# Designs tried in a protein design run: designed miniproteins, single chains, continued (4). Part 106

Each design is a single chain, and the fold is of that chain. pLDDT is the mean over its residues in the fold that is shown.

## One batch from the design tools (miniprotein)

Design m15685
Fold by ESMFold2-Fast:
Structure m15685 (fold): chain A 70 residues (1-70)
Amino acid sequence: SAEERARALAEAEALGRRVAADPDDAQTYFDLGEAYARAGQDALAVKAYRAALALDPTHARARERLAELE
């Protein structure tokens, strides 16, 4: 729904600020990717998952999510 997408975008915005404050946290990038994906922002979700994998190549969930987005 539009309300769910708006909520997901607000979560992504808050997570983006957390990334700016703590840029070396792979889990925060993964959470940002999940929020963008829920918002239907697949291109931004892909970028966030790739950032998570750059910091932690062993992050299985990020790899799985990235594969699902093409």
Scores: mean pLDDT 86

Design m15686
Fold by ESMFold2-Fast:
Structure m15686 (fold): chain A 89 residues (1-89)
Amino acid sequence: SEGKKRAAEKVREIAEEIARQLERQGQLERAREVRRLGEEAAEKILNSPSDLDAQAIISQFMAGLKRLYPQLTPQQVVQWTSEIVNLLS
């Protein structure tokens, strides 16, 4: 669906932004892991059978992102989760 395509693209955008921040901090390996996490999440969203399944994937992506980039604030996690989920509608 078009909504899933937009959500997948937003996931990739967020992963790229965090990866670039990690690269600026000299954490090249973590930057690669964040990009991989984003790509895997985007692919799973595109192949998800329902919006509920896509929401679970989005939540797992955000949890993984926070683990790899602990500087990510709780407020930013909530905001980005909401933005991605709203794209499914």
Scores: mean pLDDT 89

Design m15687
Fold by ESMFold2-Fast:
Structure m15687 (fold): chain A 72 residues (1-72)
Amino acid sequence: MVKEIEKKLEEIEREISGTPAGAVEVRMARREIEKHREDVEKLKEILKELEEKAEKIRAGVAEFDAWLAARR
């Protein structure tokens, strides 16, 4: 169970940690996972929230890229 959560976290990290928002969310999720490592239900909740945030980050990447292009 915990190994599955760690593997999923690594997959999400590789996908979104290239963005500033993604890097922050991954760092926060890792911290929460370490705090609740013995609480499997809490770990599942943290992972689900991270997956939802990752989806929002993917959706926002084009908007963020446009914002960066306007500011260069």
Scores: mean pLDDT 73

Design m15688
Fold by ESMFold2-Fast:
Structure m15688 (fold): chain A 87 residues (1-87)
Amino acid sequence: MSPEEIIEEMAEKLKELFPEQEELIEEYKRRMLEAVRRGDLEELERIALQLYLELVHRNPDAPEEVKKEAGEIISEMVRQIEEVFRR
């Protein structure tokens, strides 16, 4: 799977958890794709953390399990992209 496909899969999963945050998720997806295109994994990790924090802060009424799932989705995306770059 390409880095672009990995990021897209992450974005789609997050939109299922937070359908009202589609615009926020799409904006962060664009920033992540830019970071990956440059090979900037440190920026990708920073953007991923910012996305997680924004989703948690904007959705205070979301169940803790949903917030945990969002964190796992984002972390898995970063891990998969790092694995592609490590080959």
Scores: mean pLDDT 86

Design m15689
Fold by ESMFold2-Fast:
Structure m15689 (fold): chain A 65 residues (1-65)
Amino acid sequence: SPQELRERITLELIKERKVSDRVKEVLLNWVRGEPVDLSSLSPEELQEFRKIVSEMSERMVEIGR
């Protein structure tokens, strides 16, 4: 399913980018469709979150071609 693929790619990116534990938690909740509070993140954590989301979306598009 697209959700399972998104979760797999997100987990791979977390490992590759050495994402912080807080950003990892928020990313996993976001990809699973669980509620997330982005206002709880620091500016640096929010940038890391956005970067991973962007890269995940790019990899999803490449696979869907």
Scores: mean pLDDT 80

Design m15690
Fold by ESMFold2-Fast:
Structure m15690 (fold): chain A 94 residues (1-94)
Amino acid sequence: SELHELVEEAREYYENDKYGEALGVLKKIYEDEEISSKLSPEQKEALNYLIVALDPYGLSVKVPNHEELSAELKKLSSEEVKKKIEEAFEILLK
């Protein structure tokens, strides 16, 4: 599926520390109404989490719950954030 291809591409960029390119792909998923409308509620939450984690100031994409997710992320260690990012990618690939 196009969603799977885009999520795998974003994950590959993230794993290679190409955070801006990863964010660009996630932005494409978020802004594509045909793709985003087919996401489950859990997948929409995972996508929003990934966007805020990679764009903490909302400079490229501002999701509706940005301030809430940003506050939650600030309470976590770098290792906990990385684990949550990995879990979010797995949710999008379900």
Scores: mean pLDDT 86

Design m15691
Fold by ESMFold2-Fast:
Structure m15691 (fold): chain A 81 residues (1-81)
Amino acid sequence: SASEEILQKLEDFKQKMLDEAKKKKAPQEKIQQVQQISDDAIKQVIDILNDQTLSGEEKKKKIEQILKDAEAQVEKILSEP
């Protein structure tokens, strides 16, 4: 179903972020931060999907922005010494 496909994509997103942290041999503290950022982004996406006041186009734009911001935060954390 469409809902199962969306949840799978969100899980894939989280796994991608964690795999990048592991590939860079990030310390446990940074891995925990990456997990937190990913979990927070997923929660925000689910909240947007359940918002009955937003159009499908508005939901898409907000979701794309949330995921983009999460990726940028992860990249910043993993690039810091």
Scores: mean pLDDT 84

Design m15692
Fold by ESMFold2-Fast:
Order: structure tokens, then sequence, then C-alpha cells
Structure m15692 (fold): chain A 100 residues (1-100)
């Protein structure tokens, strides 16, 4: 699951080079989706990533693009980005239930 505090700390320390690398990673992910014929998914991923980049959330933007490239829906990626702490809390509850 996403470590929200580590992601925020990384974004706060992001250099101009890190920001350019994030944009390049997003464009590479989108290009791959387009090459796979997933044109609507590529468009929606670009929209989500641009929103996150505008907010200074570089780690979240790259993570969302990568997750969708690997098979996650854009809707699921958006939920994780909007409520990453809630997603992490639910994951911990499931892990604890599996041990019990």
Amino acid sequence: MLDVEAAREADARATEEDREAARAAIEAGVARLEAEGRLETARRVRELAEELLAEGRYSAAVGAAEAVRLGMSVEEARRIVEDPEGVLARAKERAEAAVA
C-alpha cells in the first residue's frame, strides 16, 4: 500500500530534476497504454496525473499512472489517491483479520 507520509516527504524534497523525471514517467506510461490500444484509459490517466502534478503530488501522480498501466482501473487509482490513509487502514484491518 501507499506510504502517504513518505510520499509527502519525497514530494517536499523533490528537485526540478525529480519533477521532470515524474512528468517523463507519466508520459511513458500514457504512451504505453496508447500503444496497447487503451486510448480512453490513457486519456483518463493523463487527466488524473495532470491534476495531481498541479497539486504538487508527484509521487501520487507517478504511482497512479503506474498502477493503471499494471491493470488497475482509473477509478480505483483515483480512490487510492483521494483517500490513501483510508485505503491503508482497510488493508491493515484485512491483514489483522487474516491472522486472527
Scores: mean pLDDT 71

Design m15693
Fold by ESMFold2-Fast:
Structure m15693 (fold): chain A 95 residues (1-95)
Amino acid sequence: DGEELVEKLLEEAKESKEKNILLTAEGLLKSIEGILKYGNKEELEDALEYAKKAIEELKKKLKEEEDEEFKKKLKELIERFEELIKKIEEKLKKL
């Protein structure tokens, strides 16, 4: 699920389809939140990689974007993925 969503986010970001980027990013966030609550060590390590890749693609899109409202949404998504990374890293330290 997470890998497929990352691949879809990468494709949508390249095509500049705002609605699809937002929907795919939200889907990936929900998937990672589920892994954070119920996942084992391997799933948490995968979720960390998914979040990092999502941030890279969203940052690339943010650099190319001119619409201020969409830029704000991209920044908010990046911050949400960064917070999930912190939570995943904290949980991995306890395992």
Scores: mean pLDDT 82

Design m15694
Fold by ESMFold2-Fast:
Structure m15694 (fold): chain A 118 residues (1-118)
Amino acid sequence: DKKKLADAFEEFMEKFGLMSEETRELLEKIRNAKTEEEFVEALLELLDLIFKKIGNKYPLGEISRTLAESLKSKGLKASHRKVHDAILPLEGGIGLASAVALKDYEFIKKWVKELLGK
């Protein structure tokens, strides 16, 4: 459920002090998205903001662990390992952060389906 995903990202962002009017508006766009396109675009904007603010300031393991715990707290099936493996390549390969920077809609859609469907 996209609402559970938005709630998980809200909890994640509160833990890193990233909540602002802009991030609240992006979360509401995710919650209220009527099409897959609207949902993916709002999620891309949110992820881009997150990686720009904390991607170079916190250990990747801390980011991935916090995100996995927030996803699990909202009933989404996400293991720390799956989240970590998805973002680890930003240290030397293509992963979630690189896909966001490149606006790789297909990568983001696949990643979201794996989190929501598993």
Scores: mean pLDDT 70

Design m15695
Fold by ESMFold2-Fast:
Structure m15695 (fold): chain A 95 residues (1-95)
Amino acid sequence: SMQEYQELEKRILELSGRLQRVWGEYLRLYGSNNVPQEKADEVQKLIDEAQKKIDQAKDLLDNKSDPEEIQKLIDEAEELIRKAEEKILELKKEL
């Protein structure tokens, strides 16, 4: 339904904002501290994968594709963002 697509769009926008905050925290932490490259790479990989899922969900939404497929990509992006947030919190405790 049109209502369902509007709700999916809102969720994509919310996740995009959340990912931007995660990226900002990562840059602040990496720029201010000597973060081990392996740990930096892990966080960057999660951020990059989350961005890809958001971009894919947006493309499917723009094409009015199956809402279930869009929802799956949104759920996968949220999980990746959550993992990135957890990794950043761990780094803050270790530094």
Scores: mean pLDDT 87

Design m15696
Fold by ESMFold2-Fast:
Parts: C-alpha cells; sequence; structure tokens
Structure m15696 (fold): chain A 64 residues (1-64)
C-alpha cells in the first residue's frame, strides 16, 4: 500500500504531498490534514524530512 522508494523518487512534489496526506488522514481530521499540508508546502526543509521519512518506512518494510 505504501509506494516503494523508487516510486517515491519518481513522483512529482504534488504526488509526494498526496502520499503524505494519505498517511496523515489515517490519524487526523480533514481540517488538521490541510493545516499540516499547508505548513509542509511553506517549509521546504519540513517537506524534505517528510519525504525522507516515507522513503525510510518503505525501505524498512521491503526488507521485512
Amino acid sequence: KLPSVEEIEKMSKEEQLEEIRKVLSKYLSDEEVEALIKAIKEDPELFEKWVESLKHISEALEKI
């Protein structure tokens, strides 16, 4: 269900944000998800950290 590291790397910035949104939507309301996505879009360093976290989780799951 989570894309592979290779798939995440091939995604556009908008597609990567959608994958982050999907993860957040499991734990947060729609309003909270939109607020966090806005914060991530306004902070490039925060965006990179979220994308890196997705890749780390995907890689860990592939090895198990």
Scores: mean pLDDT 77

Design m15697
Fold by ESMFold2-Fast:
Structure m15697 (fold): chain A 66 residues (1-66)
Amino acid sequence: GVDPSVDEVLNKMRELAKESLSKNESERQKILQKIEKLWDEVSSRVALPEEYKNEIKKIIEETKKI
């Protein structure tokens, strides 16, 4: 089973990635750091299924492309 708090963290990462679409490069880098910090925090607390790791990686890559 997946901890519901993992879905909450994923949704927060998605919101941050969407926010980055309207930001300049400097602010996008700050948002990327926030997303990576959330990933580190949740990974240290919960064993993430591969599907969640793949989704987080996709969010980070999509944010970097903008």
Scores: mean pLDDT 76

Design m15698
Fold by ESMFold2-Fast:
Structure m15698 (fold): chain A 78 residues (1-78)
Amino acid sequence: LTPEEAKAIADRTVELARRMVEAGRQGLASPESLRLVADIAEETAKLAEKHGVTPAADKARQASEELRRVADELEAAR
């Protein structure tokens, strides 16, 4: 895996996370689905960091944290 590929994966994961947060807030995604994407975002952040793409890693971590926060909010509303 190249740094460019790691960055592309992280960037796409952040975009997916943003859409999932929106879907969760609209009631179209479960807390479980948001947590699965959060786990993917966290692993993607580790991959980006390993390849020296720190800004992409930081954004992926922020996306993971936001997904977990929204999932907790949705679960509390059950």
Scores: mean pLDDT 85

Design m15699
Fold by ESMFold2-Fast:
Structure m15699 (fold): chain A 90 residues (1-90)
Amino acid sequence: SKNEEKLKEIKAKVDELIELVRQGAPRDEILSVLDEIKKIAESLEDPEVKGRVLQLINGLKRVVEENPDDRDLIIKQLEAFKKAIDELLK
């Protein structure tokens, strides 16, 4: 489905973002990539899936804004987001 393709695209962007965080990407770059992920999520056709994904992205943005230097925490939250996307792909 189109939702499945977009969820897989979001997951690929999250993998890219995890690597950027590991390489020491600054807060503004991390937030920029999260905004790219949010644009993909805004295009999801299923309103329940879209609402859930947007809620998770907004939570991640708050974690990054409040803990910009806590790389391990940010990666842990991104990995949790990937698991939530995998559950939506079932």
Scores: mean pLDDT 87

Design m15700
Fold by ESMFold2-Fast:
Structure m15700 (fold): chain A 90 residues (1-90)
Amino acid sequence: SQVLQLDIDLGVEEIAFGVAVRLGDVDAARAHLAKAIALLDQRLSLQPDDQGSRETRASYEAALAALDAGQSLEDALAAGRAAGEEVRRR
């Protein structure tokens, strides 16, 4: 299914993002976050009420915004966690 393919592609980007973070590669981390967000946008267009995808998308959007603002990977990860938690509670 299209949903299953998007979940697989998202998983690949999430693994690549984790590797980039471990290597301290900010440019790679930004690229993989941008791809993950695009996949989550497609996923949510098919299932708008998928809470997990909404939380994850908010987390990645906040992390990418922090990196675009010149914040560290550590601060970007913290911003992502905070944004995901806010969506979960709100």
Scores: mean pLDDT 89

Design m15701
Fold by ESMFold2-Fast:
Structure m15701 (fold): chain A 67 residues (1-67)
Amino acid sequence: MDEEIDAIIRQFREIIPQLDKDLQERMQAAIDLLERARRSRLSPSERESLLAAGQSLLDNALRAIAA
């Protein structure tokens, strides 16, 4: 659902200023990918896979900030 993708994108945008340049570039690329995916028709399986990948990347970034 768009709300779940929007929530992940919002969290990425929130944390980007706290990340180093390389992580900022990876997060921005992930946002661009998620926004492109929203413009395409996604199957439920494709959406679940994309959300899982986005959440994993977000969790890794949050751990980097917390350390």
Scores: mean pLDDT 73

Design m15702
Fold by ESMFold2-Fast:
Parts: structure tokens; sequence; C-alpha cells
Structure m15702 (fold): chain A 86 residues (1-86)
């Protein structure tokens, strides 16, 4: 398993606890993802540490989290950054 940092920047402020729960659920439901740790860096920025089989699984997790945040919280995602950390 490889580790990836996924940084999601939102256009609007959200409740950090709700955002973390939505992001964690979406990432963990993604095929090829073994674990996820979610941190709300600010009301507009979420950081995820994703343990995934490969970069494609991490990319699918990032997309799933983006879609879940937009659909459940009604917030627009400004940017998504994926970085391999291990």
Amino acid sequence: MLRYRVTITLKEEVDPEKAKKVAESAALKTPGVKSVEVRAVSPKVLELIVEAEDEKAAERAAEAVKQALENVLGVEVESVEIERIE
C-alpha cells in the first residue's frame, strides 16, 4: 500500500466535523483504499492521508470525496491536490 496526501480546498466555509465525516465515508467506500485519516486544516481546507493500492485508487478517492462534499454539503470544490508521501 502507498500513502497519498489529498488536499481539498473549498470555495465556502463548511462545518469541519460534517465535512470530515462526509470525506472519510466517501474515501473508505472507494475500491483500492485501505484506510483514510481526515483533518480539517481550516473551514475551507481538508487534508486526507489515504492508504491506497496505487495512484489510480487515490485519484478515485479524491474524486469520490469531491463529489460527496459537493452533493451532501452543497459546497463547490475550488481545487484538489494529490501528493505521494510514501
Scores: mean pLDDT 86

Design m15703
Fold by ESMFold2-Fast:
Structure m15703 (fold): chain A 68 residues (1-68)
Amino acid sequence: SRKAAVEAMIERLSAETGVPVAELRSVSPLEAQRLATIRALEAAGRSQELLDLVRAGDPRAEELLEAE
């Protein structure tokens, strides 16, 4: 089911990023993915410009993530 797929995604993101499952569950699935992506990029030392683009949902963020 879609609910089971979302729960599996949240558990995976929590395991990969260290963000608590409860925090990821408190937001929409799209926002949970965004928060996890931002946390991973911060931990990797990626540029503030890239972080700002991801926070804004800017499609340029996807291009930069695909490149590196």
Scores: mean pLDDT 69

Design m15704
Fold by ESMFold2-Fast:
Structure m15704 (fold): chain A 86 residues (1-86)
Amino acid sequence: KEELKEELLRKLEELKKMILESPKLSEEEKERFVGLANAAKKAVEAGDFETAYEQAEVLAGLAKQKGEEKIAELAEEAARLAKEIL
């Protein structure tokens, strides 16, 4: 369970990096997406895996709408990990 939490935090940091490096997202969209990833990370650190799951799912849906397949895939993996920890 500690290993899953560590993996989840690692994936959320990777998500933030991919969002900031995206050539398809506007600065406003990057701020919004990073905000969702930060909210999920804070939830994980607080032991609130339900909120982490919800934030990651929202991020995945938004990334899919923008055609950011890699960001969407990583966000879906983060959501799955949060659900497995619950």
Scores: mean pLDDT 85

Design m15705
Fold by ESMFold2-Fast:
Structure m15705 (fold): chain A 89 residues (1-89)
Amino acid sequence: MSLEELAQAILDVLGELYDEDSDRAGRLLTLLGRAVTEGDQEAWDRFREELAERLRERGRDELAEAVRNMTPEELVRAFELLDERLPPF
């Protein structure tokens, strides 16, 4: 799975979770922000495990495994790669 596919799948799941439970989605985004900006390992581990569990519940086992092995730096890079694919207009 490419980093771009991983980032898109994460955005899709977060969008679905926001529609299902916006408070929970907000908490996950807060954990992600803390992990990326502050290097909070506990926040990253919690974000990663909860997202992986949700992906497994949806039968996306390969994606769940990729999320569990991902670093915050790889996630940032994945979103940067998605941005690079946007058309110039």
Scores: mean pLDDT 72

Design m15706
Fold by ESMFold2-Fast:
Structure m15706 (fold): chain A 94 residues (1-94)
Amino acid sequence: ARVDELVAEFLALVRDDSLPTAEKVAKLRELLRRMGELDEEDQVRFLTAVLEALGVAPEEAREAAERLVEAARAGLSDPGQAPSNLERLALLAR
């Protein structure tokens, strides 16, 4: 349920050209914060659904979502707290 709500809200925000830029940015920041509360599986499901809705093929959407969540979790420590730049480059080099 929570994943479906976040997907619907994200797509509504992205497609709404009537909102001022500042309000759209504020709502997107809140959405990203709420997405960060999801477990890894639900984060993959959220990103897969968003990418599919944006026209990415289902298999490619799932692979891209898995890579994005993996990269984000591997780099979850702030750049100032972990030697993560080399690790992030290794994850993004494929």
Scores: mean pLDDT 67

Design m15707
Fold by ESMFold2-Fast:
Structure m15707 (fold): chain A 66 residues (1-66)
Amino acid sequence: MAPTKQQIIDALKGLLEEFKSRGDDEGAALVEEAIKQMEDASDEEALKIFTETLEELQRLSDERAA
């Protein structure tokens, strides 16, 4: 069971809105880049991009959360 590319993009759009609401320009840019890359990528690559993007965002957020 794996989410479709559409579901992944939808989830990222939700994250994008959250980051924009917080004024997190770096996080928003990361998510936006991932979404664009997914549109051109295969379904398999979209899943990998999503996972990597999520982990990268968490790392950045963890460092700046303090």
Scores: mean pLDDT 76

Design m15708
Fold by ESMFold2-Fast:
Structure m15708 (fold): chain A 66 residues (1-66)
Amino acid sequence: GARARELLSKAAQAMVAGDKETAKNYALEALRELGVSDEELEEFAKMSTGEVIRKAAEAYEAAVPG
C-alpha cells in the first residue's frame, strides 16, 4: 500500500519535471509492488507514460478500496 503510493507520487513528480521515462518507470514499479506480473508489466511498458500512470492509479485504488 504505502510503497505503491510513494512510487505513484514519484511518478507524478517526474511528470511535472518533464522526465517521462522516469515517471513511466516509477509507475511500472508501483504496478509491480501491487502484484502485477512481469508478463503484464511488459505489456504495460508498450503503453504511453500517461496510460501506465493511469493503470498504476487504478491498480492502487483496487488494492486499497475505501
Scores: mean pLDDT 81

Design m15709
Fold by ESMFold2-Fast:
Structure m15709 (fold): chain A 87 residues (1-87)
Amino acid sequence: SESSPDEKVLMYVQALYQEAKENPNITQQQIIDGVQAVLDEAKRLNASEEVIKLIEETLEKLKTASKEEAIKLVGETARKLEEIVRK
């Protein structure tokens, strides 16, 4: 596909955010695992350092977040990624 690595990472985070919002049975650990998977894929795709750093910072914040806060953090990360991709 013609999508940049950063755009693909944005799509993955947006998909995770939608799943977290729509799935009432999702656990905090599944959200953490999802963000970890996005980070691993971002590194594999050679996404920009700004994108990788943002996902790493999100993952660190998730360690102390509740499930509700975790969903909000993923949504905020998606918004920040959209801003980076639009630069």
Scores: mean pLDDT 88

Design m15710
Fold by ESMFold2-Fast:
Structure m15710 (fold): chain A 73 residues (1-73)
Amino acid sequence: SDAEIRALIRELLANPFSKNLPVTNDELSKKSEELARKLARDLAEYYILTHALYTFGLEKKEEILALYEEVRA
């Protein structure tokens, strides 16, 4: 849900390095990391977006990006 995405983003914005990057399923973890790498401009954004994309799935990409911009503003 939007509330769950916001909660994770808020937690990660407060401490972007509190959680290790996901090191699991080859395809999902790689696609999440690859997309985050293209969108992120710094290491903190890379960690936040990788975690969110991996947790909620690539289908939620647009929602995650919109909520990330909302929460960080």
Scores: mean pLDDT 78

Design m15711
Fold by ESMFold2-Fast:
Structure m15711 (fold): chain A 95 residues (1-95)
Amino acid sequence: SSLEELALEVIQRLLDGKISFQQALDEARTLPLLEQTVVYLGMVLTADILGSDSLSDEEQQAVGEAVVIVLDTFREHPDVYRKAQEIYRKVKKKL
């Protein structure tokens, strides 16, 4: 699906250093809520893959902001959160 492609692209661009975590956060603001949530979860998953000890203070701050936004989406738009989470459940099996 296009959402799985978005998820894989975000993870790949972050892992390859083609975008910063702050750039991913800023780019997400231009997207609809579901696509935004997919980008934010992609940032969180990439941070998990890299390990917290390998992240700079600036990278940790951007990831922390993404976590707060995702938690807000979980509370206020649980249907959107659930759909984005299901995308990453499938994407994790491909990594």
Scores: mean pLDDT 86

Design m15712
Fold by ESMFold2-Fast:
Parts: C-alpha cells; structure tokens; sequence
Structure m15712 (fold): chain A 75 residues (1-75)
C-alpha cells in the first residue's frame, strides 16, 4: 500500500513534469524533478527492504524517465 501510493505519486509527478516542459516552465519542471527524485529514492528504500523486485524495476524506469526529462530542460 505504501509502495503503491508512492508509485501513483511518481506517475502524477512525471505527468506534471511533462506538462511543465511543454509549457516552457523550466523552474516548475526543475522543482517537480527534485520532488520525483525524492519519491524514487523512497521507493528504492522500501522495495529493497521488502524484496519487491517489481517496485525496484518501476523505480529504475522512473529514474530513466527523470534523466530524459532533465536532458529536455537542459537543452
């Protein structure tokens, strides 16, 4: 349940990041990216603690998407 709530929050943040990038709001995008990074780190900690391989894979996927978003904002 805690991991499921964090995964949902990560999905919502990723959507908001894409909307901010499309709007050209770099500062909002950077703030949301920082928040997503914190959520990803929390998912990693809980997934390792519980041995949740699916959550670990999802956290890795979010980290890749975050890296892509960072490149878009820096370009």
Amino acid sequence: SEIEELLKKADELLKQIQEAIQAGDREKAKTLMKELREVINEIYRLAVEKGDRKALLKATQYAIELGRAQKQVEA
Scores: mean pLDDT 86

Design m15713
Fold by ESMFold2-Fast:
Structure m15713 (fold): chain A 75 residues (1-75)
Amino acid sequence: SATVDAVLATASEYGEIVASGVSGNLLGVLLAGVSEAQGEALRERILALPGVKAVRVGPSPDVPGTMGVFVELDL
């Protein structure tokens, strides 16, 4: 998917992708090495990508020191 590839490419500019997965129209990405301020900038950049409906970014409670990025894709 061109949209998934664009999201992953954008995320990789901010930190290390330690995990990613797609389920239906939902893409989840875990990033290491990203600050809260960088996370907000990343959210805005991904939301501006064609084929992205919504983005949620925040610290992952399951993997300490990682940022969770959750993207709703336009089908």
Scores: mean pLDDT 83

Design m15714
Fold by ESMFold2-Fast:
Structure m15714 (fold): chain A 67 residues (1-67)
Amino acid sequence: SERERIEEALRKLEERLREKRAELQKKGLVLGAEETEKWLREELIEIMGEERAEEYWEELLAEDAAL
């Protein structure tokens, strides 16, 4: 189902984010909020494609705004 594909994509995104943070930590660098947001959006596009990523990016932002 589409929901399962989204959940899998988000899980992959979380794994990539952990790896990215670990790599930056080795270099003594920290990923800022704006840079994190930009990177996450680009990675989401890579994982699930631009059109689908645009739809789910809006949902993620709406969920963050509700919390």
Scores: mean pLDDT 73

Design m15715
Fold by ESMFold2-Fast:
Structure m15715 (fold): chain A 79 residues (1-79)
Amino acid sequence: MDVEAVVERVLPVDEEQAKKAGEKAAEAMKKAGAKDVKYSVTKTPEGYKVTVTGTAPSVETALKAAQAAEEAIKKEEEK
């Protein structure tokens, strides 16, 4: 069963940093076992919204992929 992994965060950073966060999060999600991984960055009043999505073969893999993506975003936000 294919399970969708979705991570969404609004970052109070510039567009370049938000895009780097999205790229790193997508790589982390893919390394955790997700397929069809993509990210997008959208400007909001609070900052840039980074959305990362992927498809996992199980709920366990989807949770690990989402967690890995969230950790990658936090690491880039702190730079």
Scores: mean pLDDT 81

Design m15716
Fold by ESMFold2-Fast:
Structure m15716 (fold): chain A 129 residues (1-129)
Amino acid sequence: MKITLEEAEEAFKIVIDAVKEKRWDDPRIVPALLKFLRASLEIQKEVVDKYLPKLDPETALRVLELVLSVANTFKYLFDKELLDEKIVYIAEKVIPLLTPEQKKRAERLVKAHLGKEFEKTREKILSLF
């Protein structure tokens, strides 16, 4: 069954709200991120463009960390090329919001979560620093 724009927006809001409220143990975070990442690239870009630029830098960085972690852990559930494009698009919107110190943290997170299977994606994201 296809993920709708409304379902993708609600899923992304669950993640943002949990990060903002520091609810790190919220059991909805991982299922919501998986639902969001299963949405089409077109729907994901629309949701990211609407919500991500409005986030404070720390919240945006934490959302990127969760996306990288969930994408690496559950990569077998996704088409690799589409997942790569989705991760890159989120990184392209998060990295410009960050301070120089937060960019160093983001670089470490990218290197920690994106291994050999994501080599091209990792290189593309690292070019944004």
Scores: mean pLDDT 84

Design m15717
Fold by ESMFold2-Fast:
Structure m15717 (fold): chain A 55 residues (1-55)
Amino acid sequence: SLQKEIDQAMADISISVSSFLEDKKESSEFLRNMAKLLKDKDSQDYLLKEADKLA
């Protein structure tokens, strides 16, 4: 669905943005907050998994 494509793109952009942050804890919190804005569960879980790797 279009929503899934948008949320996947938002997830990929969020990970790219987080990679420019020096503080891993701040990067993790940013990804968790971005995940809350996503409607697609697979994309939300993807961001939460990436956040967990940084914490």
Scores: mean pLDDT 83

Design m15718
Fold by ESMFold2-Fast:
Structure m15718 (fold): chain A 95 residues (1-95)
Amino acid sequence: MEEELEELVKKYPESATAWYGLGLYYERKGDKEKAEEYFKKAEELYNLSIRDPRPFEDAIPELKAAKSDEELLAIARRYAEQEMAAPLVIEVAMA
């Protein structure tokens, strides 16, 4: 599970959703320091506002409600893919 979440952030390094999902995973395993690091990375990406924030905002309550690591990964992957499929705000603004 950890390896699959790490693969998700490697595939989508700009996905706030992927980093937040990894943070929740480590928080649930008791690694508070890693959880805080990954939550900060997710917040940093969200605050940059270079992508549509809605997938991440929609993902947060579902990720927090996930009852298993498998459910957490499935939700994180779904929303990360949705977040990354959206065009960059800069590209949309130039159209």
Scores: mean pLDDT 76

Design m15719
Fold by ESMFold2-Fast:
Structure m15719 (fold): chain A 76 residues (1-76)
Amino acid sequence: MKITIESTILAAELYLATLEAMGVKNLKVRIYDEEGKLIAETESLQEAFDALRKAAKDPNRLDETKVKLEVEYEEP
């Protein structure tokens, strides 16, 4: 399955954590900034979180900074 979401960094982190909790397989995440530039591509949830936080212009504005995620996964 492939899903594209555009949300705040905080909401994106919650979404990825939900997918991990659901037990999805072969997770791959691509993270794009507000301008659509690819800033990270990873199969590691922790690397995805790190990249999302680095995308924030201000670490205190994770709930205001917009990102776009392309998430690919397979059912368990």
Scores: mean pLDDT 77

